# Designs tried in a protein design run: designed miniproteins, single chains, continued (2). Part 76

Each design is a single chain, and the fold is of that chain. pLDDT is the mean over its residues in the fold that is shown.

## One batch from the design tools (miniprotein)

Design m6630
Fold by ESMFold2-Fast:
Structure m6630 (fold): chain A 60 residues (1-60)
Amino acid sequence: DEEELLKRAEEARRAAPAEQAELRAQLDMAIKELKSAGPDDPRRQLSLDRIEELIAQIEA
């Protein structure tokens, strides 16, 4: 669910400690790219995959 993924991404971004500033910045960029992408944009799936990967790294 895209909406639930975005909620998790926003929570992970806010919870990320200072030492994960780079991961937080990458997550912010991926969220921005997803929100700007149209439903037919081939980069949408890449942004979704990237968000999931970054959430997993921050939550580790």
Scores: mean pLDDT 78

Design m6631
Fold by ESMFold2-Fast:
Structure m6631 (fold): chain A 99 residues (1-99)
Amino acid sequence: LSPLAQAFLELKALIEKTEKELRDILSPTASPEAVDQVVEKARGAIEAAFLGRDDEANRLKAEVEQLLKEHASPETREKALKVVDDAIAEARALRQRVA
């Protein structure tokens, strides 16, 4: 596979892993609608970070933080934010490989 094709496969795996981790963390206490909104915005932030759209990634991360304040306990919010932060960092590292 080309480096670009490999990076897209790794990005897809990262998004799927992040989605699963967020659902596992949030589903016990948050509504399905709230979980879906967090996952959607986290996915957007990861994709924006991979594309080098830092303003969009930061905006979507802020929206995730707001949703977590409304729908999750402080402990659950901290765990979910770490998952999102780690995924954004990993997406930026993947971008570096194709630049």
Scores: mean pLDDT 88

Design m6632
Fold by ESMFold2-Fast:
Structure m6632 (fold): chain A 119 residues (1-119)
Amino acid sequence: SEEEKEKRIREFLDFLASDDEESKEFREKLKEVIKKAAEGDETALQLLVDLVEKLSGKGELTEEQKKAVAEVIKKLKEKLLSENAEKSDFIYLFAELGKAADAPLLEKVAREKYEELLK
């Protein structure tokens, strides 16, 4: 159901924005995957695509949507890999990934969480 999909997205984004040790370790692993994907590692890009597919519940992304995801990663890599990267930057990543994947629920929930973190 859409309600269950929204709950799953909210729980993931709350985890991603947490100060818990597991959340910090996940963000560091995500940085490594982003770096590799931005450098043209197709396996690393597929891990990000798989995560977006799982969160959106839409099934497999089209080749056009996968290319759009790759462009988002290239655009945001410098900010996400910087020493000044904040938790909100990782939430913003998923708002842009949701838009690229044509996953409106993921985009909406991530954008709402991003705005909440800026207050």
Scores: mean pLDDT 88

Design m6633
Fold by ESMFold2-Fast:
Structure m6633 (fold): chain A 97 residues (1-97)
Amino acid sequence: SSMRRQEVERRRRALDEGGPEGDRLSLEMGRLAERLTEHLLKAATDDDPAVAEKHREEALRLVLEIQRLLGEELTPETIEELRRLVDRVIEEMRAQL
């Protein structure tokens, strides 16, 4: 919707300009990004496939939470695209280890 697009643009502008809202969003995104990196690395490195799969699932949940924080609409199509992105990042991490 046009209102959701305006809200996403407003939040991105707050991140670019700084200030209390931008600083809060930046800190929240930083914390989620830190946790995301931990789960992606564990999904790439864990010897137990079941444990690796749980970390992959948690990485996807964190990516979705970041998108929600930015005000993005999570359609089934967008969720599938983000799932594929998580899988690509994990495989790239495996290739670099």
Scores: mean pLDDT 81

Design m6634
Fold by ESMFold2-Fast:
Structure m6634 (fold): chain A 88 residues (1-88)
Amino acid sequence: SESEAARLFAVGAIYLAAADILEKLGQTDEATRWKGLGYYYMGLAYEREGKLDEAIEFYKQAIDYFEKAGSPLAEEARKRLEELEKKK
């Protein structure tokens, strides 16, 4: 729904903004994790809107940051990316 997509965009934007603050504080590992979350939520928002190309690009960015952070969320993001590639 539109309300759900808007909420997901807001969450993504908040994580990305917070990651910028953490980077400035020298909290690089935390900033990397929060960038992953921010891009992941952006991917979810675009997927909800049916914008599959945009969702794919944001999930790819999320996967890169999650892998750098050693986050298990990298696998969840990969599964979503694979499902979207099958729909195109």
Scores: mean pLDDT 86

Design m6635
Fold by ESMFold2-Fast:
Structure m6635 (fold): chain A 100 residues (1-100)
Amino acid sequence: MEEKRKLTIEYNEIKKKIEEVLFEWSRIQANLPVIGKEEAEKLFIETLKKRLNLSEEDAKYIVENSSSFEEMVKKIIELLKKQGKTEIAERLEKDLNLSS
């Protein structure tokens, strides 16, 4: 019971961080015509590093290999699994209704 409660708290914190990433993604995309693609990618890499505590390499991988926010979330889930947060990653995949 306590382990399930701890997992729920950690899940809610990660979900909140992903929602903050989505907000920044939307803001950067809205400004893309003004700031340009290179600056937009740089800003989003910094957002992923700060919000999700990702390495430069992992953040660049997500940004460069994703054409939509859904693809980025799938890559974030993959990185969470690599970090040993498999149960949290699986819960995110189900809650966000991402197909396998």
Scores: mean pLDDT 76

Design m6636
Fold by ESMFold2-Fast:
Structure m6636 (fold): chain A 60 residues (1-60)
Amino acid sequence: MAMRVTVRAVSGEGEVYESEVEYTPGEPLEIPGARPGTTYLVSVFDEEGNELWHGQVTVP
């Protein structure tokens, strides 16, 4: 059962990436357009704009 979420990623260099992705609970969330090896401050929002999660993610 997948849900649609908006992922906003901000790099330490001030680059901002925002993408709408399909997320299935229990599976890894992938951030499209993020640069490999870069650490981002990531916020995940549901379709109503409620923040579900916020933290740091390093793209492999």
Scores: mean pLDDT 71

Design m6637
Fold by ESMFold2-Fast:
Structure m6637 (fold): chain A 64 residues (1-64)
Amino acid sequence: SAEDALLQAGLAFAAGDWEAAVEHLEKAVELDPSLKSAAGVVADYAASRGAPEEIVERLRELAE
């Protein structure tokens, strides 16, 4: 479910596993497109925590 994907994304972000976090968030948005707006906020957070540029770009693209 979208909720399960969001939980997995949150756990991966907490662990510093940026790649897994983005993959789970992409799955959450695929299941529930209303979550796209949240991806922009997550992108800003990831950038502030020093995530790789590729990760930040993927999150911004996901937010559209």
Scores: mean pLDDT 79

Design m6638
Fold by ESMFold2-Fast:
Structure m6638 (fold): chain A 62 residues (1-62)
Amino acid sequence: EAAALEAQILRTTEELAGLVPGADVDVARAGTREDIAAARSVDELRALLDRARQALAEVRAQ
């Protein structure tokens, strides 16, 4: 489950960065990997995914 959450978090971050003009996808990906590495539990990974999904939804709603 953790590996699937990590993959979804990274994909969501890449998608978000791709939609924002001037965003550096590599920088966004690196920051997200640091957040994933800092997570101590599956619940913390779910919280990261939820935040990434919220950010993506907000950008798409513009």
Scores: mean pLDDT 77

Design m6639
Fold by ESMFold2-Fast:
Structure m6639 (fold): chain A 77 residues (1-77)
Amino acid sequence: MQARAQQLRDEARQTVLLAGEEGGLRATEALAHHMALDPSRRPEARAGVDGMAEASSPETAERMRRIMAEAEAEAEA
């Protein structure tokens, strides 16, 4: 059986393929918001962002990872 993180990455990659990079950015913002409210969701949120970043341009991937990193820093404050 595949690991849950790999399943989330695959689903997230599919999100960018179907909705485009702008859709991926909106999904990243939503995942970051959910993680900030519930830090126990951090591994799932990271897997989702990684999957979307892998399907995006380098510029969009960097922006996605920055959104996530900022949300993680705020959650640890």
Scores: mean pLDDT 76

Design m6640
Fold by ESMFold2-Fast:
Structure m6640 (fold): chain A 77 residues (1-77)
Amino acid sequence: NAMEKAKKLIEEAEKLMDEGNRSYEAGKFDEAIKKYKEAIDKLNEAGELTTDPELKRRIANLYTAAKINLVGAEFEK
């Protein structure tokens, strides 16, 4: 079930973003970068599994947030 797999990958990406944000707040920018990159990878994989407009919108929103936070963490190093 591609839709179920896509949803699980999105949930994993959300968790990775939360972990990345916690690392960022703690000044652990290398850990934050790692987590944001992992989240982006999961979102890319989820995007390949679904054409559902609502899931694609969720993926796009999370991808944008992860990319902004990744760039921010890289700049802080």
Scores: mean pLDDT 88

Design m6641
Fold by ESMFold2-Fast:
Structure m6641 (fold): chain A 93 residues (1-93)
Amino acid sequence: SSSIQQGRQYHDQGLIYYGRGDYQSAIRYFTQSIQLFQHNDPQQLVVSLRARGRAYYRQGDYQQAIQDYQRALDIDPDDEQARRNLDRVQQDL
């Protein structure tokens, strides 16, 4: 659907801003991606939640990072990247 394609484009924009260290812009784009995937594509939703969690972590927003990683694990309990990232955030608390 056009919504899935748009969600992927927002995710890719989020990755570009994340790579530049612009975590605020990255979070905005990942949030748009999450909204589009929320009811349409659980696999892409998990990927965008992990990415936004990483951006929150880089900003020191540890509680927001934890929420995004927990949400990703609620959808995919076997997501090893979300588990490792959650463990890392909890060590920094």
Scores: mean pLDDT 90

Design m6642
Fold by ESMFold2-Fast:
Structure m6642 (fold): chain A 86 residues (1-86)
Amino acid sequence: KLQEELKKLEEEARKAYESGDEKLQKEVKERYKELLKENAVELLKEYMKKNNLSKEEIIEKLKESIETTSDEEQRKILEEIIEKLK
């Protein structure tokens, strides 16, 4: 279940940052990136359905996320998702 995988990943992320374990932090970051890449379409469909958003509206929200994202790699992933939606 995608929602359960996201919750588990969020919990692992919190644990990694609280412990200061650099290796664990990198592992969580990589798994988050892969989850986004592999499930981008499913995540967007669920998000659009829950929030009653159009394709144009989701693209605008993704652009806003890019501007607020501190992680350059995450920003690149979001940019790739936007291109796939066009």
Scores: mean pLDDT 72

Design m6643
Fold by ESMFold2-Fast:
Structure m6643 (fold): chain A 116 residues (1-116)
Amino acid sequence: MTREEIEAAARTLLTSSDPEEREKAKQFLLDNASPLAFDVFLDVVVREGDKLVPGSRKDVAETLAKLANKVAEILGSKEYVRLMLELAARTERDSSGKPVSPAAREIFREAAKLIT
């Protein structure tokens, strides 16, 4: 598992219209659930959320929430992953000063609501 493999899976889930490719990407992300996978998935949504396939927002948010819940179990803190998603939902500009798309922020907002 590499950062590049996680990034490719996250990008596929965000931008592919092929249901088979999307399902493989989801399974890869969930099978490789780790703090690294969570970090990379957040970064891809921040950078490429505007490329979201129409109608897939809920699917991306649910996958991100499932991954976040698995990471919360690893870290021992659901509050941490929820707060990270809530912070991402409120972030208007990334660390490089580039605007974060409304689509990306909505994915984070919906994912945060699914953390129990």
Scores: mean pLDDT 85

Design m6644
Fold by ESMFold2-Fast:
Structure m6644 (fold): chain A 88 residues (1-88)
Amino acid sequence: MEELAERVAELAAEAARLEAEGREEEARRLNEEALRLGEELLAQPGGREWAARAYLEAARRILPLVPEEDRPALEALIATGEAKVAEL
């Protein structure tokens, strides 16, 4: 579970870095892989908690790379996710 969650976070964060560099096609491929692994993680008992933690970690790593106009939306998503994880 932990290794899969870590891999999802790494792929999602790397995809965001590639997108920030204008490498949208490469970013899309990594996002597709992250989503596939995320679905595998969600299929496991307790996987929803690990998926939430993985995407929160990815979002935190992505935040500095996101365009200024999109940061408030991502910050709101991070805050919502942190609140949900805190209830677990």
Scores: mean pLDDT 76

Design m6645
Fold by ESMFold2-Fast:
Structure m6645 (fold): chain A 67 residues (1-67)
Amino acid sequence: DQEERERRQREEDARRRDLYTRLIEAIKNKDYEKLKEVLKEAERMGIGAEVEAILEIFGITREDIES
């Protein structure tokens, strides 16, 4: 149902905005534990690669968080 799909899309957009807010906050605070949680949540949402790319812009890789 197209209407249902559009509603679901808006809900996903809201979740992405919240996740990006938490991501930026964790980057600014250099909180690697929160970054690990955000990355796991992003992977669950199917946007792990996008979050990982943002982390790389700030000089943080997935390996840095896991190690």
Scores: mean pLDDT 76

Design m6646
Fold by ESMFold2-Fast:
Structure m6646 (fold): chain A 61 residues (1-61)
Amino acid sequence: MSEEELLEELRKEAEKLSKEELEQIINSVRDAKNALTGKEPSYVRFLERVEEILEEILKKK
């Protein structure tokens, strides 16, 4: 599965989650991103995309 396919599946699954569940996941992603900053640039960039998608969905709820 490509990164784009993973992000589309993430979007579909995230739309099924409650606002509270999304907020918990977003906080976990932020923690992981902050812990990896400067160590895993490609993975940090992926986590930034994940966070953006989840925050976009949260704003629509």
Scores: mean pLDDT 79

Design m6647
Fold by ESMFold2-Fast:
Structure m6647 (fold): chain A 94 residues (1-94)
Amino acid sequence: MSREELVEEVRRNFAAAVEALKRGDLEGALEAAEKLEEYAKKLGAERVQQFAQDLVGAVKLLMRNPNPELLARLAEHVEGLKPQFEEVLEEELK
């Protein structure tokens, strides 16, 4: 897989994770976050990989201890991180 294809997969899975969290789809959010971690690792994007690992952990905690208020806060927080996520991703690609 090319670097350009890996970057597309990283962006696609970030967007998929946000969308899944917004609709309360924890299984979809976990799948997207795990794929984000895998592709970030292949890119060598260490900060994006760490973010993905943290997101996987947060989703797994919500799956074990369902809390709609915390899910809504996580969705808002992750969506709000998009500009910082793009900045970090671009910096790690230099």
Scores: mean pLDDT 87

Design m6648
Fold by ESMFold2-Fast:
Structure m6648 (fold): chain A 87 residues (1-87)
Amino acid sequence: AAANKQRAENLAKSVIVLAAEAAASSMTDEEQLKIGELIDKGDFEGLKKALPEELQEVVKKAEELAKNNDLAGVKELKAKVAELVAA
């Protein structure tokens, strides 16, 4: 259903935003704006190129889960990213 896909995509974007925010303090204003634009567009391919290598795997996994409408998987990924940011 379109609603489930939209929800999964929105959660995937929130995971990517959380990961990007963790890295934001070391980024330039221009890099932060570019990442924001890519998130708004849902451009996961652009995000893989713009984010640090460690975060590229998070983007790839979020993209995979969103395409499969795996809402539960996206929630689990978000929890894992939150733990990594808190540690």
Scores: mean pLDDT 72

Design m6649
Fold by ESMFold2-Fast:
Structure m6649 (fold): chain A 62 residues (1-62)
Amino acid sequence: MTEEEQIELARELVKKMEGDSEENIQKKLAEFARKYGLSPEVTAAAREAYEELKNKEKIEKL
């Protein structure tokens, strides 16, 4: 699997967790990183997607 494919997969994973708790999102991201041995770049992309998800929930609830 290419780094680009790993980034896409990580972002899709975060997207699927929309509405999930922060603890569950962090747990699933950690499990994904452990399973695939992700590079710092893939980890950064996943974190960015998670922050977008968190901000969207805040705006929607506001």
Scores: mean pLDDT 68

Design m6650
Fold by ESMFold2-Fast:
Structure m6650 (fold): chain A 87 residues (1-87)
Amino acid sequence: SNNERNILSILTQLIFMGGEVYVTERMVASKSDKSLIDANIASAERTLQQVVAMVNNNRNNISSDTLSKINANINDIQARLADIKAA
């Protein structure tokens, strides 16, 4: 269904986001160039805002249980980005 496709798109984007955040965490751990780290943080924050908007636009078509899981994943990504910025 279109609802299932929209949910799969959201989840796929969250998986790719997790990968981008993971790479940025490795860059911080290896003491990579700060300007590159800052650029990756800004890129990740922009992508996260787009994912949040997509979730909000499809909220009425997402079950409460699935929405809870999506929000938990978004919260994890937000917390990890905050940790990267504090490092």
Scores: mean pLDDT 84

Design m6651
Fold by ESMFold2-Fast:
Parts: C-alpha cells; sequence; structure tokens
Structure m6651 (fold): chain A 94 residues (1-94)
C-alpha cells in the first residue's frame, strides 16, 4: 500500500519539527519535499484543503533551509515548494 497524502504531510510535519530542534537545513529540505509530494497526491485527489496545508508546510521548510544556509536543503525545499504549488493548482482544477 502507498502512503496517503495525509501520511506524507504528517511525515513532512515531523521532519520539519526535527529540523527546527536540530537546526538542520537538510532535514528542512526533506520536509519540503515530503510536503510537495503530499500536495501532488492531494492534487490528484482534488483535496484543495490538504494541498493548501502542504503548500504552507513547504514554504515554512524553505524558510528554515534558507535560515540554516544549507545549499542542498535549500534546493530540496525549493523543489518541494514548486511541487506543492503544482499540487494545489491541480486540486483547484479538479
Amino acid sequence: SSLSAEELLGLGALALGVAKVTGSGLIAGLAGLLAGLAALKAGLEGDVALAARALALAAEALALAVAAGDAVGIALAALGLALAAAGLALAVAK
């Protein structure tokens, strides 16, 4: 069984919490990617509310990665934010 959009968002939120405690830009980047994947899955399902929540998490993850100054984390979080924006657009188009 594949992970649900809610499970992906939950994992992203957990990863972001770890990033906040540890100051890890890389973990923040991974949180952003998980949020981006959650938004894409929500987008395929037409779940605008979950896609919007995932976009908010992806934006927070990018801000934290930038604050940490980790180039890889920033790149991962930026990709996550782009995926989350696409997921929300897809959800609204349904």
Scores: mean pLDDT 90

Design m6652
Fold by ESMFold2-Fast:
Structure m6652 (fold): chain A 63 residues (1-63)
Amino acid sequence: MSEEVIKATNELVEAARAGDYEKTLEAAQKLGDILGISKETAERIARLVYEAAKAGRPLPPLG
């Protein structure tokens, strides 16, 4: 269980950092199944992780 959780979490973070939302969603759903959370909650986690990783990119200053 713990090793599977770590692996799924790493897959989620790596996919999000790569900018691959589909892979991020897939990894979040896998992690959700392991943790017993709903698919809806897993999708919300995928979106939050994806957007957090994307925020690490250089953004133009707001005028």
Scores: mean pLDDT 73

Design m6653
Fold by ESMFold2-Fast:
Structure m6653 (fold): chain A 100 residues (1-100)
Amino acid sequence: MMSEEARALAEEARGIAAEVEAAFKARGLSEEEILREVGLAVAEVLKDEELLERIRRARSLEELRELLREAERRLLEWAKKASDKEVLELLRRIYLRLLE
């Protein structure tokens, strides 16, 4: 059973995700720009300076996709142990980067 608290946090997270998707569409960002911004936010949450630098230096969409697959694997492991509040802070960080 999902708790009411978990449902409220999931609903807030869905709202933030919808705003992020709208911002991507409104700005006409390229797939490369989107993947870079998402990857940087994930690397910051993971506190992985090497991953952060590799994403910043990535010069091709293929390199970014490979780095984001690695980041996604580590993020999924992190998310299993993270609180709902920490997940919301990650989503807010991604949203703020997309507004810059």
Scores: mean pLDDT 69

Design m6654
Fold by ESMFold2-Fast:
Structure m6654 (fold): chain A 85 residues (1-85)
Amino acid sequence: SDLLRQQTLERLDQLRAESEAKGDSITKAAADEMRALVEQETDPRFLQMLSQVADEILEDLKKDPVLGRMRAIAVRRELARRLAA
């Protein structure tokens, strides 16, 4: 939905800002990549998954930067798999 898309973009913008403040270039790059995919995604289930992953990375980054980074790497791999299909 349009509302879910807007909320997801806001969360990704927050994730980008948080990772930039912490010097986490890997999570920042993942946030930028996810943002581009959210803008083009028409499948509401995949959009919902992207929204949930963004929230999880943001919470993990708040607790432990290493966990946020590891999750960002896993997300990049899953998104690459989705795009290749």
Scores: mean pLDDT 75

Design m6655
Fold by ESMFold2-Fast:
Structure m6655 (fold): chain A 61 residues (1-61)
Amino acid sequence: MLSEEELEEIARRVAEQFNIPLADALGIVREVEPESRDAAELYRLATDRVKAMLAEIEAGL
């Protein structure tokens, strides 16, 4: 498992990239962590999840 510090670093990158709250990014990162093997894969999975969520919100507008 990745360390808490590594999860926070990935969450900060995701939050900055998509302009979302850090708490929301952390929640997503924690949700997809069990499916990842390393930090790079976790960042990709979290990014994909955020993109899917944002696409659903945009479709609702």
Scores: mean pLDDT 79

Design m6656
Fold by ESMFold2-Fast:
Structure m6656 (fold): chain A 68 residues (1-68)
Amino acid sequence: GEAEALAKLERALAGAREAQAAGLISEAQLDVFEARVREAKARIRAGADPEEILEEVERFGVRLVVTA
């Protein structure tokens, strides 16, 4: 549901912040990911499918790490 999806997005964001602190991704990459998570939360709250949005964010995060 919405609450579970929002909790998963918060955990993904926390993981991205830890990765940036460890030097695995840049500050610019973290800023882009934070913007994506904010957009995802807004879309879920507006009635978008939480599962579809989570899959989009996961794909984006994988791409970001592979290109870091």
Scores: mean pLDDT 79

Design m6657
Fold by ESMFold2-Fast:
Structure m6657 (fold): chain A 86 residues (1-86)
Amino acid sequence: MEIRERREELIRRRASGAELAAEYERFGGRREALAALAGAQALLLGGSEEEAKRIEEAALSGEEELEKEVQRFLERRLPAARAAAA
């Protein structure tokens, strides 16, 4: 499955912070692609460019860092993320 298809699936499912982090982790071997996906998702959910870059840096550092930053971002944006999905 291409990265774009996975991103679309995550949006369609209205993935929770934990689910989104787990799905990104499963891309494992493609850290740059994970970073791009995580950054794009942050921007789509109404995040700032700075927040997107923090998530991208976390993705490049490793799965644990990515999971923590994605969860923190989505917890802070849970109301906005749900509004965007509606």
Scores: mean pLDDT 62

Design m6658
Fold by ESMFold2-Fast:
Structure m6658 (fold): chain A 86 residues (1-86)
Amino acid sequence: PEPSPLESAEAFLEKLKEEKDDFKKYVESHKDDQALLEALRNQLRGLIAQLEGLIEQYKDSDPELAKKLEEVRKELLELLDFVESV
């Protein structure tokens, strides 16, 4: 059985929290690679845009899922802000 959307969102959020420091170290070790940093920024922006669409889709039908997706979006925005700061 496939995990539910809520379970998938929770698992992704926990993975983001666990990998956040390693991701930041990776970005700092590649601060001179502007092409890589631009690609990472674009990937994060794409993921944030997809989450915004899912939040709009579920906000009325599944507000608990929408709240969890907002938490994921917040974590991704913090990572994007970090990549834009280097």
Scores: mean pLDDT 82

Design m6659
Fold by ESMFold2-Fast:
Structure m6659 (fold): chain A 73 residues (1-73)
Amino acid sequence: SNQDALQAARVMFVLTAMVVEAHLLVRQGKIEEAQKVVEEAKRLFEENRHLFTPEEAKRLEAMIEEAQKEIDK
C-alpha cells in the first residue's frame, strides 16, 4: 500500500543516515560511538524487515555489514 511504501522509504532513509553517521564517526576515531550507531541500525532494520522485499532487505543488510567491517579494521 502507499502507507507501507512511505513507511519503508522513511525507515530506509533513517538506516542510510545511520550508516553515513557510523562512517563519519570512524573517520573521527570515535570507534565505540560508531559501534553503537551500527547496533542501533541493526535493531531498526530487524524491527522493520517486513516492510522490505527480500532483495531490498539483502541490500540494506549488506550496507550495515559494510559499516561493521569498517569498524572492525
Scores: mean pLDDT 88

Design m6660
Fold by ESMFold2-Fast:
Order: sequence, then structure tokens, then C-alpha cells
Structure m6660 (fold): chain A 63 residues (1-63)
Amino acid sequence: MKNIIVEEGHTPEGLKKAEELAKKGDYVTIVDANPGALLHARRILEEKGIKNFKTALDLEKLN
């Protein structure tokens, strides 16, 4: 399993990339400076049945 960072979580294209990576079995971390964008990304991916992801504010570490 790989960890992949997607920084366009507030855009449909960024969410589509995250979805495709998660479907390949990678763990996807969505990074954005905007908390609202992270909440939006979470809702969209959960609605698509994606579970292997997390969101993080613009941090060097995941947590």
C-alpha cells in the first residue's frame, strides 16, 4: 500500500484523481489549506464508497 497526496481536493479533477488512486488500493491523503474544501472532498469520496483516504490541513506530516 502506498500513501499518495492529492492537493486539489476542492476541485472535481482532484477528487477524481483521489478516487482512482484509492480504487487501485493506494491510501490517499487529501491536503488543502481550506477546511471547507477538505469537508467537501470527504463527502464526495464517502458517497462514492471510498474508505482508504484521509484529509489533512497544509501540514508537512499527515498528523
Scores: mean pLDDT 71

Design m6661
Fold by ESMFold2-Fast:
Structure m6661 (fold): chain A 95 residues (1-95)
Amino acid sequence: SLAADIAAARAALPASRAAFAEKYGEELAELLAEIRELALEVAELGPLAPEEQAELEALVAQAAAAIDAGDWAAARALLEQIAALLRRAIERLRA
């Protein structure tokens, strides 16, 4: 599930979260907080469509790989794509 994937990423991330905030500052820390809030809202509203789930799983895997590689620019771009996908899903679920 999205919540489980994000929880697993969060558990792996206390040290890299600090390094992330230190290198890229407040902007990426805010983006991660936004993704968390969006994910909780999706979990409350209902399930993602199968194609949205597949795209999210791919983006989360790519973001995790970028973080593990220390490619913070790629990680940022992937996190922005995750946030955009979650916002689209919320709009669909509310319609």
Scores: mean pLDDT 74

Design m6662
Fold by ESMFold2-Fast:
Structure m6662 (fold): chain A 80 residues (1-80)
Amino acid sequence: EEEVKEFIARLFIATFARHLAEKARQEGNEELAQKYEEIARTALKDVDKAIEQMRELAKSLPEEERKLIEDVIETVERLK
């Protein structure tokens, strides 16, 4: 069922973005945490927009975090 796949994709991106937001806050980066929280809210309404926002944000992040975000996006793309 396509509806179930989209729902899972939205929840996955939203949960992942929230996890990254909490990590950013623990590291003292409130601005980054807020960006991740916005992505999480966007994901529940429009997962494709959230993916685009994550890709844009990843361009300014270290290689390790960029790879993690890419892997998550690839996983979600398979659910579409």
Scores: mean pLDDT 80

Design m6663
Fold by ESMFold2-Fast:
Structure m6663 (fold): chain A 74 residues (1-74)
Amino acid sequence: SKDALETANAEKAAAIREAAMSVPGVLAVRVLEVDGKLVAHVVAENEEAGRQAEKAILDVEPDAEVILKDELLP
């Protein structure tokens, strides 16, 4: 059901946030669901920290999309 997919995606989103936040130099993480796919917006101090965050996220959730951003706007 749709509720089951929402629950599974919530668990995956939590895992993505935890993985990204474990990386030194990550400043902010926002996880969105777009067309049933999880998209992680990551703000990092530098490009290397951003790449490490992308790797950490994909190690936990290979189907996620990672977008490196300069800032998270509302």
Scores: mean pLDDT 78

